# Designs tried in a protein design run: designed miniproteins, single chains, continued (5). Part 85

Each design is a single chain, and the fold is of that chain. pLDDT is the mean over its residues in the fold that is shown.

## One batch from the design tools (miniprotein)

Design m18938
Fold by ESMFold2-Fast:
Structure m18938 (fold): chain A 90 residues (1-90)
Amino acid sequence: SEEKKEELKEKVKEIGEIIIKAMREKNDEEGVKEAEEMTKKILEAIEKGDYKEAAKLLSELYGKYRDKLSEEQYKKVEELGDKFMEIIDS
């Protein structure tokens, strides 16, 4: 449904914003660019209704940035990702 797509996109945008902000604070320009590109690909997968690809790409985003986030930032990203998976499974 369109409502489900919008809820999934909202969670992904929040996750992307946390990661991008963290990379900007570290002056990691390449990290910012890659996070923006990965976030865009996840949003495109959601728009196409390819939730399996969106979940895969989100997992790849987590793996890439896990060691670059503070403990508090990572916890918030995990909480948003858990909500994303709950929405997919609903």
Scores: mean pLDDT 86

Design m18939
Fold by ESMFold2-Fast:
Structure m18939 (fold): chain A 97 residues (1-97)
Amino acid sequence: MTRIHVSAEVFIDGKLVGRGSATGDIETAVEAGLQAALEALKNAGLKPSKEDIEKIREAVQKAVDKALAKGPGGQGYDEVELEINGKKVTVVVGATV
């Protein structure tokens, strides 16, 4: 089965404040990666809105899709900028197949 590794890094005002990673397959990698990103945000004391969660999901999906499009050994990257509790938050997502 195809394994997809997803990593997320969380930055506040350009400073790294959290990291998370997860591994899934074609069916599970996006949800696993989203959960890793949400855990990184939680560990940084950040509470994303529903709209923020949807934007993070889209970034994870785009990173996974880019990696899958390249085939085995492929890598994908995406990022999303959010405003959470008045702070500028950047979530950087990477995926590797």
Scores: mean pLDDT 84

Design m18940
Fold by ESMFold2-Fast:
Structure m18940 (fold): chain A 118 residues (1-118)
Amino acid sequence: MTDEEIRALVAALRDPSASVAERLETARRLVEAARELAKKGTPEDVERAVRIIEAVLGEAMRLAVLGDEREQEAAEELVEEAREIYEEIKPRLSPEEAEALEAQIEEARRLLEERRRA
């Protein structure tokens, strides 16, 4: 997947006029792209995978706060998929990049957990 394709999908994910279902489909496409990039493992592919994971975690956090029960379940799936990709690329990340992604995953999990208890 090209940088232009990734930018277009990230823009679609952040489109406030798109339905939640359309954004979830975009997020799933981005997750699949990040998995393939993680397998390739070049520095450029890892950087692209990081950008995708950040975008997907941002949408998962939004769904955790604003979503209904089914949308929160979808957010939990996205967070878990992002964590799996993170674990695969972690050895290729700087300590700072690894800490930042880990903090985003933890925050997404915290928001989902608080929502279940409310």
Scores: mean pLDDT 83

Design m18941
Fold by ESMFold2-Fast:
Structure m18941 (fold): chain A 55 residues (1-55)
Amino acid sequence: PLETAPALRPVSPEELAEFMRERGEDEAAEGIERGDPEGTDRAHRLYAEAQREEL
């Protein structure tokens, strides 16, 4: 949960990394935790896509 996130759709790096691990992308999850911009952007795109497909 995001305790101090006054944004509309906040996603913590931990949540994003866990989402990637559930999909078998452990290396991408580690990149997110490290703050890699490219990996984080890709993960955000996949996360948004998954939410759209699930809803």
Scores: mean pLDDT 68

Design m18942
Fold by ESMFold2-Fast:
Structure m18942 (fold): chain A 65 residues (1-65)
Amino acid sequence: MKEPSEKVKELKEWAEKEIEKVKTYSDLMKVVVELHEKMKELGLSDEEIGEIQSYVNKLINEKNK
């Protein structure tokens, strides 16, 4: 597996903090939308986007259980 870039690491940390603050499913959807916009602005590769998406999905699943 490839070492994640600093941008991937920063977005993972940002997403973890924002998801932790989520009180409602509407708030969660806002975080997901903002994450996608940040990834587009940073011009991340498909592999980097995949790494962030996998991490965020794991956090969401853990919070929903």
Scores: mean pLDDT 76

Design m18943
Fold by ESMFold2-Fast:
Structure m18943 (fold): chain A 60 residues (1-60)
Amino acid sequence: MLEESGRIIREAAPEMIEEVLKDPSPSRISALGIMAAAASFVGDEETAKELEEAMKKAIA
């Protein structure tokens, strides 16, 4: 179960990051944060950091 959840997050992350960077809205930035927390929870620290960096770029 955790492996499948991690795979879904990892596959969705690049598309979500691209969408948020093109159109940074509060709801999309929040979605990146939720996804980063979920990636961290399943042990995928690399994907979590990528999502966190995308949030920083969207806010800046």
Scores: mean pLDDT 75

Design m18944
Fold by ESMFold2-Fast:
Structure m18944 (fold): chain A 58 residues (1-58)
Amino acid sequence: SSTCVRDTVCQLHKEHPQLPIEMIARMVIKKCNLPLSLVENKRFLQLVEQIIDECEEN
């Protein structure tokens, strides 16, 4: 994935660990100027989840 997606997901999860994956995906899409349709894309949501797992705060 692009550096913007990875950095944004990690930062959002760190600042807002309670946010569901879909909400993090929506915020990433807005910040990285990506197509909103990606919020319903299963592969994109799986990518966001994988990045969150890799960037866990603990």
Scores: mean pLDDT 78

Design m18945
Fold by ESMFold2-Fast:
Structure m18945 (fold): chain A 93 residues (1-93)
Amino acid sequence: GTMEEAEKKLEEAKKYAEEAIKKARELFEDPSKFEEALEVLGEAMKKVEEMLDEVQEFDPSSEVKARAGELGLEALERFREVYEEGEKLLKEK
């Protein structure tokens, strides 16, 4: 059903965010790649927002909108944490 497909799309968005976070963390370990890491985080944030918007357009129910919002906030917080950790690593190296 549409709700099962929406759940799958939400899981895909979450997985994409997790993979982008891992890549950005690896890049932040090298000071010469700091700008590349920022680009990865920025592109990932935009892509996650696009994916969540697509899910909400596919299933505009209040339940799916709430779950997309929660995932979006979680991803934003995780991206912020990774950025702050990367900035700290840059200052220590």
Scores: mean pLDDT 81

Design m18946
Fold by ESMFold2-Fast:
Structure m18946 (fold): chain A 81 residues (1-81)
Amino acid sequence: SAAAAEAERRRRELERELDDLITMLPLASVSPDVLAKTIDRIARLFVELDYTEAQIRARLTPSLTPEELAAIIARYRELKE
């Protein structure tokens, strides 16, 4: 359906933003404020894309430190209700 095609395009757009933020996250660590905002945006994208914690862990474990992963999961949990 047209609605399904639109949802799929929106999903790909958010997935690209997510990938870019994950790639840039090590550079965000130059400032606590920038790091916190980047973690918040990544967590919000995971909520919007309806990722489970298991899917978040699978995606981020190869790319991020355990501390960065833990911070994203903590923020994701806060945003989930």
Scores: mean pLDDT 85

Design m18947
Fold by ESMFold2-Fast:
Structure m18947 (fold): chain A 83 residues (1-83)
Amino acid sequence: ALVLENHPVFGNNVPAVQVLKYALKELELAQNDPNVTEQQVLSAYSKLRSLYPEEVKNLLGPEPTSVQEAIELVKNAIEQLSE
């Protein structure tokens, strides 16, 4: 799911917020899905993160150790960009 959200439009400052909002929805769905493992979600998140500009990566902070931590980091990045 998170991997399907990967696209180069994040190269513009404005589209980064939209991509992060989609990533947040996917993380929240995955957290509530008993058939999706935490490791699988974190792997997809890491791949998605690799496509973001350095500024957005800095806003996301450290690599998450849980789906809940990933959700909080993405929420914080969305809040900071506020576009």
Scores: mean pLDDT 68

Design m18948
Fold by ESMFold2-Fast:
Structure m18948 (fold): chain A 64 residues (1-64)
Amino acid sequence: SQQDALVDTLLNSKDETERLGAAIELSRFPSLDEASRARLEEAAANDPSPVVRLAAASVLRKLA
């Protein structure tokens, strides 16, 4: 799904701008499946970029 592809980009892209964009696009979904939420938790905890971590955490906060 588009949601799964965005989560894959968020966790695996080497480009910070692509990961940030994926997090922002994920925030536009009305709901997240359980697997996507787990992967967003991973990004919020472990992404090397503080901006990407904050974006992932913001998505989780809004959609939790």
Scores: mean pLDDT 83

Design m18949
Fold by ESMFold2-Fast:
Structure m18949 (fold): chain A 66 residues (1-66)
Amino acid sequence: DDAARAARAGAAAGRAGNFAAASYGPLETKQSGDPAAAEYGEKGLEAGLAGDSEAAARHLEQAAQA
């Protein structure tokens, strides 16, 4: 939960215009059942935990598109 929250916060900070995608990225990757979406969501969480908000936002955007 904390990791997903951090990744969403990082994505929102990196992409101010995409709050909806940034806020729901990790949640939707779990619900999609798509392995590619899950992989991008996981990378987004890892980047967020590392403090790389820009990378987290990018990975969550990819997850949302998968």
Scores: mean pLDDT 56

Design m18950
Fold by ESMFold2-Fast:
Structure m18950 (fold): chain A 59 residues (1-59)
Amino acid sequence: SLIDKLSTLPGVLATAVGGILDGLSDDVIINNLMAMYGLTEEEARYIVEKARRIVEELL
């Protein structure tokens, strides 16, 4: 599935987590993921939501 494909991409979640920790807005991180990894806005938004949950669980 599309979600399985996104989940196997190395570094995409790490990039999103790094952006959150750097204090970037969700829109900036979404645009960065779209530009760097060729994701759609919806795919990038999904990754940002996952990364935000990871950050919340680690804090």
Scores: mean pLDDT 78

Design m18951
Fold by ESMFold2-Fast:
Structure m18951 (fold): chain A 90 residues (1-90)
Amino acid sequence: SEKKEILRKLLLEAIRFAQDYYDEKLAALKKGEEAVKKVEEETKKRIEEKVEEVRKKYGEEYAEEYRKLMEAFLGIADGMVEVDLEAAKR
């Protein structure tokens, strides 16, 4: 199924995007609050660019689903950053 192949590709891309965000946010935390803010602002911009690319290639249904996947995995990445910060304090 073409739909299944597209969704699988978008899922893997969303996971990779969240992994990159996790690494960038951890690195930014060591530099200070302004660096964290910059990563969050650049990430928001990259989400809009990635969603628009999907919209142009596959249409609105896939663009909306890709946004939801990216937002869900970024939330997981933020949670993992908090766990790593807690572990570093111990």
Scores: mean pLDDT 83

Design m18952
Fold by ESMFold2-Fast:
Structure m18952 (fold): chain A 75 residues (1-75)
Amino acid sequence: MSLEEIIARLEEAKEKLEKEGVEELSKYVSEEKAKEAVRKALEHLDKAIEAARKGDLEAMLEHLGKMQKAIKEAV
């Protein structure tokens, strides 16, 4: 898989999280917790995308892990 394809997939994930993340998580947690989790996840996802663009795959994976943790801590 090319680096460009990885970046495109991460940007697609960001768009979905921005549009659907709060509504989806609000099915399981309070709207305030859903908003906080999505905000934190988006911050980490942005850092992961930036790391991927720099070719720093280790930093990309670290930020993706932090994104996943932010969502898990909300539920």
Scores: mean pLDDT 82

Design m18953
Fold by ESMFold2-Fast:
Structure m18953 (fold): chain A 83 residues (1-83)
Amino acid sequence: MAREELAETAVRAAQAAAEREGIELTDEELARVAEQARSLPDELVEPMLEAYREALRLIEEGASAEEVNEYLERAGEELREKL
């Protein structure tokens, strides 16, 4: 169930990044993150799952939500170019 794991990991990363800034994400924002993850092509599911795992590691090391978002946007862009 890689797609479900991706969605759950993406939500977890978003929550962790927000908590670093003292922000509480709304249910709608979390649902949007999960929907974006679930909408990815099968070929991108595993690479994006690894990207979100790396994002969680960056958060643990003290990265800001902006740095994490920039990392994830760049990872998604690079993967999209391979399609």
Scores: mean pLDDT 76

Design m18954
Fold by ESMFold2-Fast:
Structure m18954 (fold): chain A 119 residues (1-119)
Amino acid sequence: AYEEVKKLVLSRYLSEEEAEFLIRFFEDPYGFGKSLGLSDEQVREILVELAADIIGKEYTPEMDPKEVLEQALSFLEARVESFGERAVARGFGPNLSEDLALRLFRAVRRALEELLASL
C-alpha cells in the first residue's frame, strides 16, 4: 500500500483510473490513506516527498517539511503566473485529458496547502 501509493504520487505517467484514485487520495489524504492502511505519518511523508519532487529535490529527513512545502507551492504559483494553470497541470499528467490533469493538479495543490497550514 505505502510503496504503491508513493510510486503513483511520484509518477508522471498515469492511467485515467490511477489519476481518479490519486484525486480521491489528495482530496482526503488522511481519511482515504487510513482506508488504505496508511498512518498519518506515512501520508505526510508522501505529500512532503511530492513537494520535494516538484522543486527537483529528493526529500531527506534533515529537511524542514514546512520549508519544502512553502518552496513547492511558491514554485507552482510562479509557474501558473508564467504559463497558465492548464499548461502547468499538463506536467502532472501529460498523457491525461486536460480536464482530468487540471482536476489532479488542483487536488495536489490543495492537499499541499492544507498540509502546510497544519504545520
Scores: mean pLDDT 87

Design m18955
Fold by ESMFold2-Fast:
Structure m18955 (fold): chain A 97 residues (1-97)
Amino acid sequence: GMEEAEELLRKAEEELEIAEEALKEYKEAVKNGSSGVVITGEALRALGSALSAAHYAGKAKKLAEESGDEELKKRAEEIIERAREIAEELGGVVEPL
């Protein structure tokens, strides 16, 4: 239902916010010459949260398509696209995992 889609979208937005913060911390850690443990930790946090955001947004998108909610579908698609961008930026760092 619409209520379930909105709840999933909220979870996706929360995970995307965590991914964005972790990506920022990752970039700052790389720039500042932080330890490999810190750099890897922030990269894994960013990737994990980006994947969770995409997963929840994907479920919200499916429910929005079933209910004909084009606005909610659009919001979910934007979260999926941003999560994908974050994961791609991190691909070269976390591929061995």
Scores: mean pLDDT 85

Design m18956
Fold by ESMFold2-Fast:
Structure m18956 (fold): chain A 100 residues (1-100)
Amino acid sequence: SHLEKKLEEFEKILEKLKDPNATPEEIKKELERGIKIMEELIKENPDLPEIVKRNLQGIIEFSELVIELLERGANFEVVKELAVDIMEGAIKLLKKMIES
């Protein structure tokens, strides 16, 4: 399904975020990809329950905050951990949507 393909893309993003050799620029690019996929999910699925749309929007906003922290020179290890936590949250939400 289309949702299963987006889940696979998020799992690939998570693998890159967990890479010990990932650079700040790579973390930023992967978070930006995640944001784009979540925005496409909201746009392509207008009939999603409002609570699901709010959760996706919250993940987008927190991802944007993490990118801003990275650009402001926040501790890279902390930013990387936040990025992983966000993406794991997005994956869990998508899995629940597929199971429903």
Scores: mean pLDDT 85

Design m18957
Fold by ESMFold2-Fast:
Structure m18957 (fold): chain A 129 residues (1-129)
Amino acid sequence: MKERLEKLYEVGKEIVELRKKAVEAYDAGDYEKMKEYVEKIQELRKKAIEEGFSDEEILGAELAVRFKGASAEQIAGYLMLMVKSGSLTIEQAVEIADWAAKIAKFLGDDETAKAFEEAKKVLKFHLEV
């Protein structure tokens, strides 16, 4: 488990860094450089899946980095928006929040871990109704 969470954190951290660079390139009008960063994200995700990580584990790791210090309401709102858009099932959103909480806890970020655990409870209410 420890080695798995460490590897997931490194993948999530790299994805967040590449997304920031892609947005910076887009804002600068450098669409070729933006495409390069998007392709690097796709390659990193493909490699992680080949190494036995799920899509939910990978996205959970990204969100643990990206939503550091976010409220439970902000996290639940984001995941529910993805569910309503058809990008995720509610079951996937719960699993993503669970993995993000585990990664945040592993990093000693108890505040972010609690926010994801509270968001998971909100999502689970919708699963059971």
Scores: mean pLDDT 85

Design m18958
Fold by ESMFold2-Fast:
Structure m18958 (fold): chain A 82 residues (1-82)
Amino acid sequence: DLRKEAERKIRELREAIRAGDRERVEALIPEVVRLAEELEKQGDLKTAANAYGEVGKGLEFLGRLEEAKEYHKRAKELVDKL
């Protein structure tokens, strides 16, 4: 189940951010992005938006602020369609 896999990876990313685990955050971001894009393609906009939002927070934690803005924007655009 793609949604359950994404929800697990979103939680793992959130936990890594809370733990201050930079290496784990860097490794999880591309996985969560891939899952978000597949969910968006399948029409699961709510889970995709949650995933993009967490990616934005992970990128903020890493100091990658311009990339973070783009993912927060993408998450907002999906939420606005709900």
Scores: mean pLDDT 90

Design m18959
Fold by ESMFold2-Fast:
Parts: sequence; structure tokens; C-alpha cells
Structure m18959 (fold): chain A 70 residues (1-70)
Amino acid sequence: SVTITTDARADGATRLVATGGVLTKDGTIHSATKDVDVAPGATTTVTITIDVSGDKEVLGSAAHVQALPA
């Protein structure tokens, strides 16, 4: 498995969505999305775990955080 960590911050009473992706050597992209509730003005660390099959080499990873309206 691959763990992607990113910081998420909300300046209001909003929900955040974190999306992580991992590219493996066979050209496959594995992705996961996680809903994150953050208190106004707070910053939280979001961890997304993506399971890849054991024999796949990881070429890269990325994470994005999107703020959603209330």
C-alpha cells in the first residue's frame, strides 16, 4: 500500500474532499477520495492510503484538496 499525506485547511464551516492518486510502473493509476470535516480556521493533516498490488513499482503520487460549499 501507499500512504499520501497532505495538509487541509478551512477558513469557514466547509467540508473538504481529499483525492490521492498513485501511478505504478505498469501504467495503472490507483486513486482514492476521502471526505474531511475541518473546524473553521483549523488545519488538519489528511492521510489517504491507496492499496496497490504487491509487485508494482510506484512511479509517482499526488494529492489534491478541494473545498466544498456548506
Scores: mean pLDDT 70

Design m18960
Fold by ESMFold2-Fast:
Structure m18960 (fold): chain A 112 residues (1-112)
Amino acid sequence: VDQQAEDLIKQAQQAITEAEDYVLLARGALMQDPEVGIKLGEEYIKKAEEAIEKANELLSQARQLALQSDNKDEFLQRIDELQSRLDEIKKELEEVRKERDKVAEDYRRKLE
């Protein structure tokens, strides 16, 4: 149980790091020329969403195993720290989506 919980926590941490990286890449893409940047930003937003979804599932599985462990308190603390980090990434992704929408609207107005 402990090894499986540890492995899931490590996988969740990796997925969270991937989500953080994709959020940064999406922001960078939106700073490029809108003709390329909007599409690239949308691709990175989608990849960030997929990484967040994966992290949520892995943390859920890790929590289920942690509840059966003699090291329950330690595992639950680590899971809660990762969940907090994931919640911050979700907020950042929402901001990036708003930035994407603004860039797309501004670009559309220039084409009128």
Scores: mean pLDDT 87

Design m18961
Fold by ESMFold2-Fast:
Structure m18961 (fold): chain A 66 residues (1-66)
Amino acid sequence: MARVTLRVLSPREITDADIADLLSRFPAAEVQLISRHTALITVPASDAQALKEYLESRGWHVTEWT
């Protein structure tokens, strides 16, 4: 299955609650925290657009899409 990785930037510190909410909506997602404000989120390619829209709705910015 093709997977894509989104690099995301949060305007505030990323919390365990943020990660839990993300995983509840995207159970196939893998989250890697790089810093307090930056994460790599890997999802099936079919979920990538929905994930981007969800993150942007929360005020997070998708900086890279691989």
Scores: mean pLDDT 82

Design m18962
Fold by ESMFold2-Fast:
Formats: structure tokens, sequence, C-alpha cells
Structure m18962 (fold): chain A 75 residues (1-75)
């Protein structure tokens, strides 16, 4: 279901955020690729979600991921 897909993306995104925080510059390109894929998938799932709380949680996760990736890119 779309709800199950949203929960999976949130869990994967939380793990990716922790990896991005710990990553060396050499590891960033691979993690950024995974992040972009998750953001694109997340936007697709968000458009199909009817659960307001799941949409909020997924939207906040995507925002956090974008912000962190932008910050790491500027380092």
Amino acid sequence: SVDEEAERLIEEGERLIEELKQASPDELPTLEERGLELILEGHRVEAELTDEELRRRLSLLITRLVELMTERRRE
C-alpha cells in the first residue's frame, strides 16, 4: 500500500540522514545519489497519500534530507 511505502521511505530516509552526518567527502556522491532517488520517490508517494500525518512526516523527512545534502555539498 502507499501508506506502507511511505513508512518504508521514512525509515530509509532516517538511516540515510545518519549516514550523511557521518560520511566522509569521498562517500558523499554515493549517498547523495541515494538521497536524490529517495526524494523523487518520496514526492511521488506524497502525492498519493491520503493520511495527513504520514504526509506530514514524509514531507518533514524530505525537507531534512534536502537541507542536510545542501549543507554537506557546501562543505
Scores: mean pLDDT 86

Design m18963
Fold by ESMFold2-Fast:
Structure m18963 (fold): chain A 71 residues (1-71)
Amino acid sequence: GPELSETEKRVLGVLLENPDRALSVRELAERAGISQSAASRALRRLEKRGLVRREDGRYSIADRAKANEAL
C-alpha cells in the first residue's frame, strides 16, 4: 500500500533524528532495534520511494519534508 510499514517508520525516524548524517545498515538496525536484514529491506523500499539516498553503502535523508509527511 502507499503507507509505510512499522519497520520503515522506525528506520526513517532514526534518519530524521540524524538528518545531516549518512548511516550504515548496521548502525540503523542497532538504533531502530531491528535486524540488519529487516533494516536493509526497509532501506531499499524507502530509497525506491525517494525518501532516502544511498552513497558509499550509507544512507541519509533525501527530502526531510517528504520524509516527515510519510511518518
Scores: mean pLDDT 84

Design m18964
Fold by ESMFold2-Fast:
Structure m18964 (fold): chain A 73 residues (1-73)
Amino acid sequence: SDKKVMDLILESIKKSRDLSEEEEKEVEKLLEELLNTPSSKEPEVVLKRAILLMKLFGESEEEIAAFVESAKK
């Protein structure tokens, strides 16, 4: 229902990260997953949302893993 917002975010990410068609599809999938993630204070849900945001903005797998380990401590 917020396709216009998704398109704007996707365009911004494409411009900043110079995405391929394959990477664009993955980013679109991550955006859909983020939008479908429940608004919840549960630590697992909050962590999932943070990971999705980091992936959207191009954080490396190593940086994401380090954040997850830090968050579990």
Scores: mean pLDDT 74

Design m18965
Fold by ESMFold2-Fast:
Structure m18965 (fold): chain A 94 residues (1-94)
Amino acid sequence: SLEEKAKKAEELLEKAIKEFEKLGDLALVNMLRYMLKELRKTAEEALKKNDESLFEKALKGLIDYLESLKPDLSEEVQKIVDELIEGLKEILEE
């Protein structure tokens, strides 16, 4: 299920990217695209090493970073970030 967890995380990030594109927030779009690229690299490494904990640590780091951004964001942007965070947390609980 590491492959399924990685796919779910990618789909959540892609959904958030589309929502930020609709808002015209290019900085957040570029940030999430970079995060998606790094998460993909970590997922590939985790699969090669058969180390699910490597992927879970990367997800936790991503969640912590996203939570750190929230206080300075608009209410509309915070909603999108909250949905992304909750989705990523659900993957960790599987």
Scores: mean pLDDT 86

Design m18966
Fold by ESMFold2-Fast:
Structure m18966 (fold): chain A 100 residues (1-100)
Amino acid sequence: SMEELFKKAKEILERVKKELPWLADPPDLEYFPNYPEIVPEPITVDQILKDIDSGKIKSKEDFLKAVEKLLENVRRFYPEGHPLVEAAEKAYEEIKKELS
Protein backbone atom coordinates (compact mmCIF):
# COMPACT_ATOMS: atom_id res chain seq x y z
CA SER A 1 0.00 0.00 0.00
CA MET A 2 1.05 3.65 -0.39
CA GLU A 3 0.89 4.19 3.38
CA GLU A 4 3.26 1.24 3.98
CA LEU A 5 5.55 2.53 1.20
CA PHE A 6 5.76 6.04 2.71
CA LYS A 7 6.29 4.67 6.24
CA LYS A 8 9.22 2.59 4.90
CA ALA A 9 10.50 5.58 2.87
CA LYS A 10 10.53 7.80 5.99
CA GLU A 11 12.37 5.08 7.98
CA ILE A 12 14.97 4.89 5.17
CA LEU A 13 15.38 8.70 5.16
CA GLU A 14 15.88 8.81 8.96
CA ARG A 15 18.55 6.10 8.59
CA VAL A 16 20.30 8.20 5.88
CA LYS A 17 20.26 11.24 8.24
CA LYS A 18 21.91 9.18 11.02
CA GLU A 19 24.42 7.10 9.03
CA LEU A 20 25.19 9.33 6.01
CA PRO A 21 24.72 12.97 7.18
CA TRP A 22 26.93 14.22 4.29
CA LEU A 23 24.40 12.66 1.86
CA ALA A 24 21.38 13.98 3.83
CA ASP A 25 22.49 17.66 3.76
CA PRO A 26 24.75 19.95 1.72
CA PRO A 27 28.08 20.82 3.40
CA ASP A 28 28.46 23.98 5.50
CA LEU A 29 28.80 26.89 3.05
CA GLU A 30 31.19 28.66 5.46
CA TYR A 31 33.74 25.89 4.73
CA PHE A 32 32.59 25.08 1.16
CA PRO A 33 31.57 28.45 -0.38
CA ASN A 34 31.88 27.00 -3.92
CA TYR A 35 29.19 24.31 -3.31
CA PRO A 36 26.28 26.36 -4.85
CA GLU A 37 28.37 26.97 -8.01
CA ILE A 38 28.91 23.21 -8.49
CA VAL A 39 25.46 22.08 -7.21
CA PRO A 40 22.90 24.76 -8.27
CA GLU A 41 19.91 22.57 -7.19
CA PRO A 42 20.64 21.41 -3.62
CA ILE A 43 18.28 18.93 -1.96
CA THR A 44 18.05 17.67 1.64
CA VAL A 45 16.49 14.60 3.26
CA ASP A 46 14.31 17.06 5.26
CA GLN A 47 13.00 18.52 1.97
CA ILE A 48 12.16 15.00 0.71
CA LEU A 49 10.29 14.30 3.99
CA LYS A 50 8.30 17.55 3.48
CA ASP A 51 7.58 16.59 -0.15
CA ILE A 52 6.15 13.23 1.02
CA ASP A 53 3.96 14.95 3.66
CA SER A 54 2.74 17.65 1.20
CA GLY A 55 1.88 15.05 -1.49
CA LYS A 56 4.52 16.30 -3.96
CA ILE A 57 6.03 12.77 -3.83
CA LYS A 58 3.14 10.45 -4.76
CA SER A 59 4.79 7.16 -5.79
CA LYS A 60 7.77 4.87 -5.25
CA GLU A 61 9.19 6.22 -8.53
CA ASP A 62 8.92 9.85 -7.29
CA PHE A 63 10.65 8.87 -4.04
CA LEU A 64 13.50 7.04 -5.82
CA LYS A 65 13.96 10.04 -8.15
CA ALA A 66 14.32 12.33 -5.11
CA VAL A 67 16.87 9.95 -3.51
CA GLU A 68 18.73 9.76 -6.87
CA LYS A 69 19.02 13.58 -6.78
CA LEU A 70 20.84 13.29 -3.40
CA LEU A 71 23.27 10.84 -5.09
CA GLU A 72 23.73 13.02 -8.21
CA ASN A 73 24.58 16.07 -6.07
CA VAL A 74 27.31 14.03 -4.30
CA ARG A 75 28.60 12.91 -7.75
CA ARG A 76 28.70 16.56 -8.91
CA PHE A 77 30.65 17.79 -5.89
CA TYR A 78 33.15 14.92 -5.44
CA PRO A 79 35.40 13.35 -8.12
CA GLU A 80 34.56 9.93 -9.63
CA GLY A 81 35.81 7.10 -7.40
CA HIS A 82 35.75 9.24 -4.24
CA PRO A 83 34.80 7.12 -1.16
CA LEU A 84 31.73 9.33 -0.49
CA VAL A 85 30.50 8.79 -4.07
CA GLU A 86 30.96 5.00 -3.72
CA ALA A 87 29.12 5.03 -0.36
CA ALA A 88 26.24 7.11 -1.83
CA GLU A 89 25.94 4.73 -4.84
CA LYS A 90 25.86 1.71 -2.50
CA ALA A 91 23.19 3.39 -0.32
CA TYR A 92 21.03 4.14 -3.39
CA GLU A 93 21.26 0.51 -4.62
CA GLU A 94 20.34 -0.79 -1.13
CA ILE A 95 17.34 1.60 -0.97
CA LYS A 96 16.09 0.38 -4.39
CA LYS A 97 16.34 -3.25 -3.21
CA GLU A 98 14.47 -2.47 0.05
CA LEU A 99 11.58 -1.00 -2.00
CA SER A 100 11.41 -3.89 -4.52
Scores: mean pLDDT 87

Design m18967
Fold by ESMFold2-Fast:
Structure m18967 (fold): chain A 77 residues (1-77)
Amino acid sequence: SSMQAQIQALRQQAIDLYSQSGLYYMSSSSYEIAARNSSPEEGKELLKLSEEYRAKGDELDAQGAALLAQADALAAS
């Protein structure tokens, strides 16, 4: 059905966004680890990158959650 196709498309888009979010979180964690093993000056720059990548991950995660909520609402109707 048309509704079933829409639900599947929204869920697939959410999966893609969650996958991208996961990559940003992994990069954020890598920068945080690098910061702990760096000089205080270099560590501050790496921590800023960690926070930036975490924020990008959060944005994508929120977008994915919104699409999944839309898909669930359609499935419940």
Scores: mean pLDDT 92

Design m18968
Fold by ESMFold2-Fast:
Structure m18968 (fold): chain A 80 residues (1-80)
Amino acid sequence: GEDKFNEIQNIIKDALIEALKKTSNPNEIINNAKNILKSKLKKSGYSDDEINDAINYLENVILDYKNVDPNSLINSLKNS
């Protein structure tokens, strides 16, 4: 339900913030964020289908923000 959705959204935000802090290269950000997200969700006991849905959501979020400065994106994610 709602609580599970909120948990997954928070894990996605954390994975993006961690990836953005490591590099400003868009391809490296995407790959790092996906790897961090998969690791966190597997550790939390989510199914492969739920992990794939979260990865697809993450890729869509990155595409929406592809033209935004990484520091501005980090600040937006921290404040939302």
Scores: mean pLDDT 75

Design m18969
Fold by ESMFold2-Fast:
Structure m18969 (fold): chain A 61 residues (1-61)
Amino acid sequence: GAERAGEAMQRALTGVRTKEDMQAAGRRASVEGGDDMETNEGSTAGAEGAWKAVEGVDRPE
């Protein structure tokens, strides 16, 4: 939801908290958005696939 995303963003801006607190706020915002969470997870999964492709190219069978 936009309201929770706004609060999470405000806390991130105002809250010079630990990265853990920022991650917790981002995690909540992502869960509320759903798509944002999948984007973050998908990005990590995509990077892993890309790394495998690059490493495979570097090491021909």
Scores: mean pLDDT 52

Design m18970
Fold by ESMFold2-Fast:
Structure m18970 (fold): chain A 57 residues (1-57)
Amino acid sequence: MKPKVFGGKLGTDGVPAPDAETRAFYDEVIALAKKMLEEGKSPGEVGLEIQRRLAER
């Protein structure tokens, strides 16, 4: 067992419940990403679109 050198996301979340508007925004971004991946876009293209949407906010 190696308690150190964890990948981290199991305990590093530490985020309280998100606001409703933040939650809705994340849903929109996730839906956009899913659609782009379905169209065969690369993860890089998806990442750029997500960044663009975040900048709009």
Scores: mean pLDDT 66

Design m18971
Fold by ESMFold2-Fast:
Structure m18971 (fold): chain A 56 residues (1-56)
Amino acid sequence: SMAEIEAEIERMIANALAKKDSIPADLLLALMRHEVEKAFGPELAERAVARLREQL
């Protein structure tokens, strides 16, 4: 369901934020885009990257 997909993206964002002091922001954003696009497509990937960027 869409709710399950959104929950998984939230988990991915939280995991990326946990690494923000160890991994450069540009690399975290690129990895987020790649993984979300692979799993859920480019539209959700762009939204996930935008949300992560706001919190970095």
Scores: mean pLDDT 86

Design m18972
Fold by ESMFold2-Fast:
Structure m18972 (fold): chain A 68 residues (1-68)
Amino acid sequence: SMEEKMERWKEELLKMAREEGFSEEELERLDKELNRVIEEHKDASIEEMEKKMLQVYAETVRRHQRRL
């Protein structure tokens, strides 16, 4: 289902963030933001949802890197 695919994609993005050195607090914030995107765009296509989730991930990575 779409929900299962989005949950798996969220888990992949969180794994990538962990590999980037995100703290547990940053991972919790990312998880919350990704859940918000899924909820706000529940009627979007799988492609659009994946794109929006990747954009949120990219923005959080840029924020993380600016703190280093």
Scores: mean pLDDT 81

